# Designs tried in a protein design run: designed miniproteins, single chains, continued (4). Part 24

Each design is a single chain, and the fold is of that chain. pLDDT is the mean over its residues in the fold that is shown.

## One batch from the design tools (miniprotein)

Design m12805
Fold by ESMFold2-Fast:
Structure m12805 (fold): chain A 79 residues (1-79)
Amino acid sequence: MSASELVEKMKKELEELLKEAEKLDTSTREGILKDIGLKLRALGLAYEAYLLYKKGEISKEEFEEVNKLAEKLGAGLKV
């Protein structure tokens, strides 16, 4: 898998997490725990994209696209 293909996969995964978040009932303990889990996954994806950017394997723009989706979940990096 190329770095660009990995970025596209990350964006797809983040879009799926956003759809899952839309349907969560955060008034329940189970919903709160699921929301935390989605945010942790999103943060992990943003961090992985950041490392790829720092290695020069992806562009700043590709990293920013991934980070922007993670920010919609409240899990974006401030870098």
Scores: mean pLDDT 84

Design m12806
Fold by ESMFold2-Fast:
Structure m12806 (fold): chain A 88 residues (1-88)
Amino acid sequence: ASAEKAAKIQQGLNLMKQADQAAEQGDFETAKKLASEALKLFEESLGISHPNVIGSLYGLAATYKQLGETEKAEEYLERAKKAAEAAA
């Protein structure tokens, strides 16, 4: 149903806002958890090349980089770039 899809998108947007706030406070573990939850909701609702999915992938890449998880950061950055190219 369209209402259920809209609710999932809104939840994802709220989670990304909370992830950004956590990152601003230096809480990158919380930011990672929230952004990962948002990514799942956006992928289920919008498809893999949607701007909200791409934004979540870039956010996770930045968060993993701040945590020193360089390999995971590079993986998410590569996924984000490929999704952005597919959307263009």
Scores: mean pLDDT 85

Design m12807
Fold by ESMFold2-Fast:
Structure m12807 (fold): chain A 71 residues (1-71)
Amino acid sequence: MTITATQDGEPIILTEGDTEAVIVPLKLSAPAPEDQVLDVTIEVPGKEPVTVKVPIAAGASSLNAVALIPK
C-alpha cells in the first residue's frame, strides 16, 4: 500500500513498511477559536526532527499529530 504524506513542506510517497510512524497526542488549553493549521515539530532520538502541518477544526480541544519518518 502506498501512503502519501508531507514532511518539511515537501510531499513524500511511502510504501507500507518503509517508514516509522510517530503519533503525538496534542491537547489544547482551550477549544480552537477557528479552523486553523498548526506546525508541529516532532523530535525522535537518533533521527532528524520533522515538522508536519496539522489541521484543527473550530471547537476541537485535542488531536493526534502523525509524522512518517523515512528509514
Scores: mean pLDDT 59

Design m12808
Fold by ESMFold2-Fast:
Structure m12808 (fold): chain A 87 residues (1-87)
Amino acid sequence: MMARRQRMRRAAMRVLRSRADLTPAQRAALFAQVVAYLDAHADSPVSRQVDAIAQILDVPRSVITAQIRAVDAFDAMPRAQQQAAYA
């Protein structure tokens, strides 16, 4: 369950980093709302968490889903490639 929450938080952060229309303070406030929602609704299905995050960030569900796939793709990389990226 912890890994799933981190995955959703990472996806939300990627969405917010791409939002050049928002100030850093607005991005921080929206991210805090996403974190609070995920902590309160940890047992909710992924589909409902995606819908709620999309509403909080004011983006289409497809944007959240795409960023989740990007996080999954990174996590699926061979350990050697991940270690090289961190080194």
Scores: mean pLDDT 76

Design m12809
Fold by ESMFold2-Fast:
Parts: sequence; C-alpha cells; structure tokens
Structure m12809 (fold): chain A 96 residues (1-96)
Amino acid sequence: MEKELSEEQKETLREVAAALRIIGLVDEYIFLRVRGELTPEKRARIEADLREELKYVKPSLVDKLIEDMKKYLPTLSPEEQAAVEEAIALLERVRA
C-alpha cells in the first residue's frame, strides 16, 4: 500500500541509494578493468558519477567500503587485486 514518505525517510533512502550506486560504480570499474574494457571515456564517466553520489554519503561509509575492499584483496587473483587497488585509489582521489 502506498504511503507518503517523511523528509527524514527521503534523506535516508537517498543516502542508501547513493551507497548502493557507489558500490555498483566500483564494481563496474573493477569489471571493466579486469576485462581490459576500461576506456578513458568510461573511466571519466565513472569518476564523475562517483563524485556526484559521494555528496550524499557520510565519509565513514566510504572508509568502511575501502576497508572491506582491502580485507577482500588477499582472496583475489593478481589481476583482480590490481583492479581493486586502482578502484580504492580512485575513491580516495574523488572524495578528496
């Protein structure tokens, strides 16, 4: 059943949506990089989209994502590790 969302609920949903989009953009970067399909144009688009979505997410959520990715690194292939390290560097650069 439809119900009107409060402003507080709208803000929470926007932050959740931004966090999910950031995760999706990071995953797209890693996927394209591993496949050798990460063109300068695709990289620039992902970077621009990350900058936009990062405006709606608390710094602590980005820190947690970076830490979770770093913990996952030892389970990946060398090619995937390089792609994830590049994605972490991108996140650190665009949030600065």
Scores: mean pLDDT 81

Design m12810
Fold by ESMFold2-Fast:
Formats: structure tokens, C-alpha cells, sequence
Structure m12810 (fold): chain A 84 residues (1-84)
């Protein structure tokens, strides 16, 4: 558990650093890296959330939210790269 929480914090810190590099340089490679780390952190969030699941309805809701957030991050990244 503690290892997953530490990994999540590390992944989010990496995402923020690469996002800052994108803001400074305009290089879309940094934005892609930032999004990759955000998605990896989202994967950890899903694993942690699933530990408390007691019903199929809760499972389906968590999975749907995960898929929607992942798709939104990928779409936002593609739009920002296209605008750059």
C-alpha cells in the first residue's frame, strides 16, 4: 500500500515537471511525457479504489470513470499538440 501511494506521488511529480517543461519550451514531447505519467498515476488510483469495491455496480462505475478520465487526458493532449 505505502509503495503504491509513494509511486503515485512520484508519477504526479514527474507529470508536473514535464508539464512545466512544455510550458517553457513548447516541445510536444514534454506534453506527451506529462500525459503518460498522469495516466500511470490514474492506473494506481484505480488499483487503490478497487480495494474498497463490494458490488458489480461500484466496479462498473469506477471502471467507466477511469476510462472516461484516460480518454479525456489523451484528447486534451492531442488538442494542445495540434494547437502548438
Amino acid sequence: MEELLARRQELLAQAQQYKALFEQTGDPRYLRLATQYQIQALDVDLILALQGVRSQEEYDALLAAYQARKAALEAETAALIAAS
Scores: mean pLDDT 84

Design m12811
Fold by ESMFold2-Fast:
Structure m12811 (fold): chain A 76 residues (1-76)
Amino acid sequence: STYGSIPRELTEDLPEHKQEFLLEYLTLFPDVKDPIALVEALRASTLDREQLRELLREAQEKKLSEEEFIARLRAA
């Protein structure tokens, strides 16, 4: 299971909107190669719920790689 690739302990301290976003991302992009980098980038991001939803939409539309997606989270 792709959801099993990211331990709950890495995400349980995240705000609810970031946890929900991560679950949606993993549903759409199940082959996460660096779950720690993804979670750390999401944790450091100042993006709100709406901004994260827009980024997820862009990732689907443009088929962003995991590295590109992490870079977008870090740039915000």
Scores: mean pLDDT 77

Design m12812
Fold by ESMFold2-Fast:
Structure m12812 (fold): chain A 67 residues (1-67)
Amino acid sequence: TLEKLLAGNENLRKGKEAFEQGNFSEAIEYYKKAIDNYSEALGKDHPAVKQAEENLKRAEEKLAEAE
């Protein structure tokens, strides 16, 4: 739905902001929400889902490096 697409865009934006601030745990949570929203709106194979998954992977990698 349009609502899920807009929610995905908002969660992706918030995830990127958290990532830029070094809040990797918060970024991970927002990216997971964006993946769910985009998957429901556009389908799991859509490029927007894959981009959000790539952002999630990078945030998880940064969090692991911080330990």
Scores: mean pLDDT 85

Design m12813
Fold by ESMFold2-Fast:
Structure m12813 (fold): chain A 57 residues (1-57)
Amino acid sequence: SAAAERAAKLAAYTKELASSRTGEEQMKVYLKDYFDLPEEPSDEEVREFMLAQRRAG
């Protein structure tokens, strides 16, 4: 499904950028675009999302 495809791409992207602040900034733009968020998520929200992805992996 489209949702599963987006989730897989987001997980791959998260793994590539997990260790950098630049990655966090890029992840904000990516999350805003992919999930149609009204604004970019905070640094803390991005970190929580990345930690959740690491738990899933």
Scores: mean pLDDT 65

Design m12814
Fold by ESMFold2-Fast:
Structure m12814 (fold): chain A 87 residues (1-87)
Amino acid sequence: ALAATAEAILAAGEIAASTAEPEDQPIVREIYEAIAEAAREGLEAVRRTARERIVPLAVERYGASEADALRAADDLVAQVERIREAA
């Protein structure tokens, strides 16, 4: 189940990367790879990793507010939880 969840997250990351600007594709892949590894440890690791990776990217590169960046991190955590429930 955890291995299947990690594989599904990596597949979602490739889709997300393919829709991103070419210069951002490696960063998107790295974020989803980190989330996939965190998913092997559990949801708390996913929450921590999403916050640490997404918040600086959203705030510093895309000019998002901290509140919006935290919502983006929470949305990714919810996506991972749905993948785990489906696996």
Scores: mean pLDDT 77

Design m12815
Fold by ESMFold2-Fast:
Structure m12815 (fold): chain A 86 residues (1-86)
Amino acid sequence: DELVKEAVKYIEKAIEYMEQDVTRAMSYAVTGGTKLGQANLETGKKEYADVMKTVSRAVQAARNEGPEKAKELLEKAYEKAKKILE
């Protein structure tokens, strides 16, 4: 679905910016999570909720553990979201 495709693009941007501009990366991650939340509401698929939780944990990690840990979690979310599309 279009919402999941947009979420993947925002997660990809969050990964790209995480080591350059953490604030911008967190903003992209939150936007991606919101798109996944909308997809979950429309479809009821638990897979979308799982990816959304991983993105939320990445944002929390960026604040508490640092950008490297946040990037690892975002990469995990990215792979899960891509598997939903394919």
Scores: mean pLDDT 82

Design m12816
Fold by ESMFold2-Fast:
Structure m12816 (fold): chain A 71 residues (1-71)
Amino acid sequence: MSWQEEFRRIVEEVIKTEKLSEKLAKKLLEVVDQPHRSREEAAQAVFSLLQEELSDEKLLRVQATFERLLG
């Protein structure tokens, strides 16, 4: 499985687990589906969007879930 497919699956699981809004979920998947040079670059783009869209408290929870699923 490509790292892009696995990363997209992880983002989808984070959206489901943390019950992120449909609007934010759509924005996150649009960012994931953009061409990225590496998983690290893709993760940074996702984290930047989460920082903009979420409160500090929710951001910490979502980031912890994301890091857990990334392993």
Scores: mean pLDDT 80

Design m12817
Fold by ESMFold2-Fast:
Structure m12817 (fold): chain A 93 residues (1-93)
Amino acid sequence: MIVPMNDDSINTFVDNMIQTQQTDPGLANMKAQNVADMAGQDPQTVVDYVNQLAQDPSNSVARGNLSSVVSQASNNVGAGSMAQSMIDINNQY
C-alpha cells in the first residue's frame, strides 16, 4: 500500500538533500536524479534546486520547488519506496 510522506517528513528529506549536497555533491546528484524520476520531473531541474539551496539556504522559492518535487515523488511511490531508494543509492555510492 502506498503511504505518502507528511509535511514534517518532506521537510526532513529536503534538509537531508541539502546537507548531502554540502558534504558529498556526487551522492547528492544521484539522489536528486532518483527523486526527479520518482516525481516525473526533469533531473537537471531538481539538481539545480538542490544546488541553489546548498549555496543559499534562504532561497524560499527553490525550497518550495524542491519540497513540491519531494511531495510529488512521495505521492507517486510512497515514503517506503523513497527510503529504500535512498538506502540503495547510499550502498552503491
Scores: mean pLDDT 84

Design m12818
Fold by ESMFold2-Fast:
Structure m12818 (fold): chain A 71 residues (1-71)
Amino acid sequence: SKAETVLRIGRVLARNADKLPREGIAEAFETVLRDLGYPEVAEWARQRLLEEPLTPENVLRIGEEAAKRVA
């Protein structure tokens, strides 16, 4: 499902939150959500990832919330 795809990507990005640049994480999430047909969710997730502390916990929470929005 699209929600499972978003959650999978969110988990991968969360595991690498300390190894990847903030802009890279935000761009990866935005691209996946836009490609799945959810540009409004993509913009929401991008803003959260750029504004909130980039911890694995916060990246995972944003990913889980994005997955709920596309379900």
Scores: mean pLDDT 84

Design m12819
Fold by ESMFold2-Fast:
Structure m12819 (fold): chain A 55 residues (1-55)
Amino acid sequence: SIEEKLEEAKKKLNEKADGLVQASNDPNATRAQVDALRAELVKTYKEYQKLKEEL
């Protein structure tokens, strides 16, 4: 169902957000690595928003 897809997308979004927070607090993470994770989070967020709009 679309509700199941939304829950899966929300879980992925939360995982990406947690990864970005961890990388931002890691003194060994480069700016490029953090920027790449931020771009992935934005992409995942847009996919989640698109699923919400289809309801």
Scores: mean pLDDT 82

Design m12820
Fold by ESMFold2-Fast:
Structure m12820 (fold): chain A 98 residues (1-98)
Amino acid sequence: DEEKKLQELEQHLKLAVEQAKAGKYEEAVRHTQQALRLFAEILRTGSREAVERAEQILSQYEPEIVELLSKNPEAALAVQREVAALAPEAEAGYEALE
């Protein structure tokens, strides 16, 4: 369900921020990775409206997550690797919306 995926995306991003603020970087990385995977899936399979909502949700949380995780090099690297792994899928999803 598209609405459920958008809700799960926001919950994982919110938990990533909370866990990172608590210094729980392994948990923060897991939630960030799950959020990125959900985002890539929405880009690939979702409607244009769902993609726009997912982009808004991600843009709201991403700067804070990046700043918090930058304090832990291993956590930052793990998230960067996830982004790189998902980049081809996300690009294909954006092209499909045109």
Scores: mean pLDDT 81

Design m12821
Fold by ESMFold2-Fast:
Structure m12821 (fold): chain A 92 residues (1-92)
Amino acid sequence: NSLVALARSLGMSDEEIEKVLEGDVEAIAKLFVRLEEETLSEIVFRFNIKSVAEELSKIVGKEVVIEALKLAKPHLSEFGQKVLEEIIKELS
């Protein structure tokens, strides 16, 4: 699973990854925060966050992903916050 491999590469524990796949909003929000922290390119971050949000929406449902994006938003840069706002609108 590419999502599991990505989350592990971002330093998430196996327990945290299991919570993400179960639809834990706080665990998914933590994944989004770490994704920005570990991504040096704004273009790559935009692509990765969209891909992860779309994949997670298929696993846990878009409503859970929207709540996690909202929870993650205040912990991101100004650029990251704008990207999350765009994705929330696309999923809504």
Scores: mean pLDDT 84

Design m12822
Fold by ESMFold2-Fast:
Structure m12822 (fold): chain A 85 residues (1-85)
Amino acid sequence: SKIEELLEELRKIAEELKKLGYEEEAKEVEETVKILEAIKEGRDIKELYPDVEEEIKSEEELLELVERVLEIAKARLEKIKEELK
């Protein structure tokens, strides 16, 4: 459930990026969410996303990864907002 909540926050960031006209950045966040959802579902990530190097060993590592991705996405959005002045 907490992972689902964090993934929803990532989707909200993608929507905010789209509203600001940053469709390419929003698309990158959306693709990241798809990768994280695939990992959460226990799917073979290498079959779906062969370019992904990340190895997830546990639900705890997945949670930590999602939290880190969310922090990076938030920082990116804030930088964009700052540049829009």
Scores: mean pLDDT 74

Design m12823
Fold by ESMFold2-Fast:
Structure m12823 (fold): chain A 74 residues (1-74)
Amino acid sequence: SAEIKAVEQKVLELQQRIDEEVRRVLAELGLTEDTQDDAAMEEAARRVRERSAADIAELDKLVKELLKLKEEEE
């Protein structure tokens, strides 16, 4: 339980950092999350992937670890 909560906290912190970068990139491009422009949204996604590559990779790792820990409890 304590181990799972520690991993969940790290996941939340990484999600918040990535969300902040998404908002920053969208603002730089004059876009919002509701923008229906595939080319503009792909450019936004590309910039987020470049700037947050390490955080995205770590988030993927921690999510997989969290799922495994939850499976081990059942």
Scores: mean pLDDT 80

Design m12824
Fold by ESMFold2-Fast:
Structure m12824 (fold): chain A 72 residues (1-72)
Amino acid sequence: FRELAEKLFKLGDKDGDGYVSKEELLEAAKELGLSEEVVERALQRIDANGDGKASLEEIEAAIAEYLGSQAA
């Protein structure tokens, strides 16, 4: 879970400022072959903040929420 979030973050954080934009996150997820549902969950977290940026913690939360929902 954490490792997957780290991979997404590293691929998306192209400018190296410690944050990932919605567009960068979408592209990174596609590169890793993740389902669109994971991306949608992460985007919802970014939308909740309203700043258009995602931290590693927000990406982890989105992945955990998606996996929890699918496991149930």
Scores: mean pLDDT 68

Design m12825
Fold by ESMFold2-Fast:
Structure m12825 (fold): chain A 102 residues (1-102)
Amino acid sequence: MKEKIEKILEEEYEKALKNPEEVAKEIAEILAEADGLSKKEYEAAFEKILKILLDKSDIEGRVDVIMFRIDVKLDKEGIYVSSEEREELRQKLKEKLEKEIK
């Protein structure tokens, strides 16, 4: 299980860096389905998430967006993670993103 969790983290991190528009679109679609968002609210959610992913100074916002993606993938795979494990994933993402500002 640890290797699968680490693989999901690496895949979602790489996708957020290489394809931020696709990540923002997928998250906005999930929120639209869950909360019954209007087209205008969907578009606003997409733009907000994309802005966060493109802002290299917003480490916390980028961690939150990528963690949302990881949580969705873990849920679909039936993988349960503790609060402590989730915090370790957040810390690992923060360190990876901080190194990206080189």
Scores: mean pLDDT 81

Design m12826
Fold by ESMFold2-Fast:
Structure m12826 (fold): chain A 86 residues (1-86)
Amino acid sequence: HMRSFDARVLRVGSRSITIDAGSDRLQLGDLLRITHNGRSIYGEVIRVGRDTSTIRLQLAAGDTPASALGIRVGDVVHIQTVADAG
């Protein structure tokens, strides 16, 4: 099943974001589609805590989360877990 939800960005790394969604919604290795400002990018969950998770974003060389999606700390992003459509 495809899950979708909104999450707040808590931290922005060079190629990653940390969001306010934890192990109740996400698992290590989940492939996600992240949508913000009308743009979408894929990412993989690389860390899961109780209340927070870190997502490594599939960025082009030289891009950042800010340059690719306009993401800043405190922004709300739309998350979709990519369902296996096979």
Scores: mean pLDDT 81

Design m12827
Fold by ESMFold2-Fast:
Structure m12827 (fold): chain A 65 residues (1-65)
Amino acid sequence: SLEELRKELRELVEKIEKLNDEKLIKEMDALNRQLTREAIENGVTEELETELLKRAIEEMKKLLE
């Protein structure tokens, strides 16, 4: 569900923030700006929000590897 995806993303963001790693925080911010731009340009539908959240979660998990 969207609620579960939003929760998973929030937990990953909090985990990265707790690491206090300036490089990881900058990469997270860059990803957030890119996805926000895509959402604005394409209009927000539930399907697009689901796709963007899944992509954000995948990319955030890669940053933690």
Scores: mean pLDDT 77

Design m12828
Fold by ESMFold2-Fast:
Structure m12828 (fold): chain A 69 residues (1-69)
Amino acid sequence: MEEELKEKAREYFKEGIDYTYELWKKNNDPSKDEEIEKMREEALKEVDEFIESLTPEQLKRLLEAYEKS
């Protein structure tokens, strides 16, 4: 189902983004936390817009590519 594929893709990208930005916050001065969080919010918005633009077949190919990488 298209909605299930979109949700799986969103969870995958969100987990990756959250992991990356949490590492950046841990490795940087706490004064950078607000800037890093703003960048994370923009990244999540861009990912959501990207996922909404894909067909079910494109979503399947994208997920397969990342799972094999």
Scores: mean pLDDT 76

Design m12829
Fold by ESMFold2-Fast:
Structure m12829 (fold): chain A 82 residues (1-82)
Amino acid sequence: MEEQQKKAYELGKKLAKEEVERNGSLSGKQIQEIADKAAETVAKEYEEQTGRPLSPAEKEAVYRAALMGASDAVIEAQKAKA
């Protein structure tokens, strides 16, 4: 679980950073969409590697990690512009 959470955090952060660099800012909806995409990517990779899907609780943990990563990328981008 910690490994999948770390992957989701890093992927969410990467995707959010790319989107901020392209569009200058992200709405709360865009941050959630990035977190959903990152979490689904990690969940799918886990299922492909293990032959088992993540549980609902594990999917929620992975989503929360992705959301944190995306949020951190937005905060870092704001600091870089200040």
Scores: mean pLDDT 81

Design m12830
Fold by ESMFold2-Fast:
Structure m12830 (fold): chain A 80 residues (1-80)
Amino acid sequence: SAEELARELYEALLAAGLDPRAFVRRALALLGQPGITVEQFVAALAAAFPAIAETIRRLLSPQSREEIAAVLAELRRLAE
């Protein structure tokens, strides 16, 4: 579920000493780029957060664009 994926991302971000709010802002900015594919989005996000790049690829690569948007919405709620 989007909630479970968001929780795993949140835990990975905290374990790496990263700010979940900064992650959500960057991810939403990338996802909003015109013509970006899921593959390009995941690659760009993993490059921006190398400490959790494997977790990003594992959790988000199998997802559709709509599922990724749902995960980011749940992650944003956890980061508030």
Scores: mean pLDDT 89

Design m12831
Fold by ESMFold2-Fast:
Structure m12831 (fold): chain A 63 residues (1-63)
Amino acid sequence: MEDKLKEARERIRELTRLLAKLGYSKEQVEAVARQIAEKYGLTPEEMERLVAEALRLYDELRK
């Protein structure tokens, strides 16, 4: 679980940065983060945590 969580977090961070650069919406970033978390087999709790982290990162990159 820890290794999968780490890999999912890194993947989500990378794609969040790319999507923010390309002007995609927060909703699109949330959808992508959820899809990645599901692909890695994370629990609902872990998924919501990574989604929240992605949206926070998106806001930081959009400043």
Scores: mean pLDDT 82

Design m12832
Fold by ESMFold2-Fast:
Structure m12832 (fold): chain A 68 residues (1-68)
Amino acid sequence: SSYTVKLKTKAEEGSDVVVTKVGTTEQQEGKVDKNGNITLTGMASGRYTVSVTKKDGSVLVETVEVKV
């Protein structure tokens, strides 16, 4: 099964997003949308580190659990 994960950030639209599955080098890239959200699709269950690089160069990091 695959899951959709939606995260709210304080980053600007177009900020770079890198999602890494914890314990692996598997990465997905994305962008913050116009509403400040990140939508990730096709996610397997597990823990992920979400890194958002804002336009000023600062990085926000959050750990997200996708579980059933």
Scores: mean pLDDT 77

Design m12833
Fold by ESMFold2-Fast:
Structure m12833 (fold): chain A 77 residues (1-77)
Amino acid sequence: SWFHPSPEIQALLDQLRAQRGPLSPEEIRLLLRQAILARDAYLLQWALQTLEEEIKDPALRQQLLDETQQLLAQAEA
């Protein structure tokens, strides 16, 4: 939800914005996982957009998308 950002997620975003250069695949994976755990749709959209912008390898991009879908399914169980 746009109206309820987690303080932990916001702190993570602030730390990532302070870093130089593009986000690593592991940083993007962490963001996606944290968004799902926090049930933050806004952060999830942001992390997915970052995945598309930062990860140019289509195989790695698809792997991270598949992992995200699996985590979403597990979180709904």
Scores: mean pLDDT 73

Design m12834
Fold by ESMFold2-Fast:
Structure m12834 (fold): chain A 92 residues (1-92)
Amino acid sequence: LKEEAENAATRARGAALSLAESARDLGDEETAEALERAAEALERFLETGDGKGAIEALREAAEVVAKNEKLAEAAKKFIELIEETIRLIEKL
C-alpha cells in the first residue's frame, strides 16, 4: 500500500510537470502554476508523508486543467491518475 501510493505519487508528479509545460506553451499560466503546485505537494508527500496537502493540491489542479479544452485528452489521463493517487493516499 505505501509503495503503491509512492509509485502513484511519482507518476502523478511527472505527469503534472509535463502537463504544466504544455499549458505554459499554450499561454495558460494559471493552469501551469496549479500543476507545478501539485508537483511540489507530491514531492512533499514523498519526503514527509503529507497526504492531506497532496490531495488538496491534486484536486485544485484537476479543476483548473478541466477548464482548458486544448488539454482535454491529457487532462482526462491526468485526472484518472490523480483519482487513483488520492485513493491510495487515503488508504494510508
Scores: mean pLDDT 81

Design m12835
Fold by ESMFold2-Fast:
Structure m12835 (fold): chain A 98 residues (1-98)
Amino acid sequence: SVFVHSNAMLLAETLRALLKGTEADKEAKIAELRAKFGERYEEVLAEAKEWLKDPEKLREALREGRVDELLLAGLETDMKKSIALLMTIALEEQKKYL
């Protein structure tokens, strides 16, 4: 899916920018996402963490445009590992259209 590729690249780039930025930038983004999800914050975080563990669930979440949910999970886990996984998914999806 072109959407899977595009959203994976967008997420990887966003996480990379936050990883290179200050701790304050990361905390500000987490606070923004916490405000956005409100009472659903813990539920969204738990669900998105499970999507990051399963490549097919991750592809489906990316296809559905669940970018903020996946960004939250990446920020609250291993950002470097999340970037590597998203780049792998993006490259695999790109190969399907070449």
Scores: mean pLDDT 86

Design m12836
Fold by ESMFold2-Fast:
Structure m12836 (fold): chain A 67 residues (1-67)
Amino acid sequence: GSVLKQISELEEVLKEASKRVKLSPQALVLLGQAVDAKEAEQYDEALQLYQQAVEILQKEHPQAVED
C-alpha cells in the first residue's frame, strides 16, 4: 500500500488510543517527530517514527491498540 495510507492508519491508532490512555513522554516525542517529518514531506521517515510510537504504545498499553 502507499506510505501515506500506512501513516493515516497509524495516526488513527494513536488518536483513538490517546482518548483511552495517557501516552508516555517517549511516545509523545516520537509522535511529534513523526508529525514534523510528515509536514516536511519526509514520508518514509514519518512512517518509521509513527510505527515506533505505536510500538511503544502497544508495549505499554496492549489493550488500547486492539481494534
Scores: mean pLDDT 79

Design m12837
Fold by ESMFold2-Fast:
Structure m12837 (fold): chain A 63 residues (1-63)
Amino acid sequence: SAKEAEIAAIEKEMREAMKKAGEEGLALAKQTGDWEAAQRLAAERMGEYAEEAAKKIAEIEAA
């Protein structure tokens, strides 16, 4: 269905955003030497992307 295609696109965007967050976290860890802080930042961003994707999917399912 059209809704399934839109949901799949949102999930793909979420995965790409999470990949970039992981790469940014790794770069920060290498720059600062603070792996714990970098991991927390990456986890926070990944959580935000997951929440945004869930909200968008819920809106599509409600339409």
Scores: mean pLDDT 85

Design m12838
Fold by ESMFold2-Fast:
Structure m12838 (fold): chain A 82 residues (1-82)
Amino acid sequence: SMREAAQLLYDAARQLEGLARAGTPLERIRAMAVGAVREAGRLAGLEDLAEEAVERIRAAKSAEEVLEALREAGRRIEEAAR
């Protein structure tokens, strides 16, 4: 469901924020974020939105940018659930 997909992304952002603070490399943060976004896209049936978020994550220069891409994708899924 869209609610479950949005929650997955918020939970992933929280988990990855902790990993970033612990010094996890940006490449690993991006890889985990891509996995979460694709799973959320599958759960919501919003594959195009998921691939846009994947592109933003791949272009991200910092963990903060990856986390913002995840949170924005979650917000967009919630908005699509109207």
Scores: mean pLDDT 88

Design m12839
Fold by ESMFold2-Fast:
Structure m12839 (fold): chain A 103 residues (1-103)
Amino acid sequence: SIEEIAERILEGIEDYAKEFGVELSEEEREELRKKLLELLSKLDVNDPEQLRELQLEVYELLLEIAKKKGYKEELIEDIELRIAQLKGDITQEHLEKAKKLKE
């Protein structure tokens, strides 16, 4: 179901945040779940361009949450890099941030 797909994607987002020592609150998880359900009702995840659009919108929401909550700069920088990759707009600044995070 769409609900099961949304829950699996949300689990992946939670695991991603945990890699940076960040645990999403129940309210943040619900906000992300609602966005995923909205997107999955409109977009075909079997279409690569529509899947990319879904990923972009979800990462943009996660970035907004991370900035509002003052989560670790390392997480914010990684989300910004993922957004740039999805847009096909990888700047020298994004590459330098990625190098710093992996050093």
Scores: mean pLDDT 80

Design m12840
Fold by ESMFold2-Fast:
Structure m12840 (fold): chain A 76 residues (1-76)
Amino acid sequence: MVTKVLKVTAKKGKGEEAAKKIKEILENTPGVISYEIIVDGDTIIVKIVAESEEAADAAEKKIAALPEVEKVEVVE
């Protein structure tokens, strides 16, 4: 079991759209056990609990590939 925390910076005005897409990704990524999403404007904090590092990495890559996302940083 792996916990990964991401700080996602959405493009200006795209915070809510990015958060919706992030939720869809996390719900549809095999091996994601649970998640928390906190939205503050265009900054989104995503906590991922996954079965494996590979599952957490797969979710992170999909999030980073979203057109609404400018930047993804791993926090700790």
Scores: mean pLDDT 85

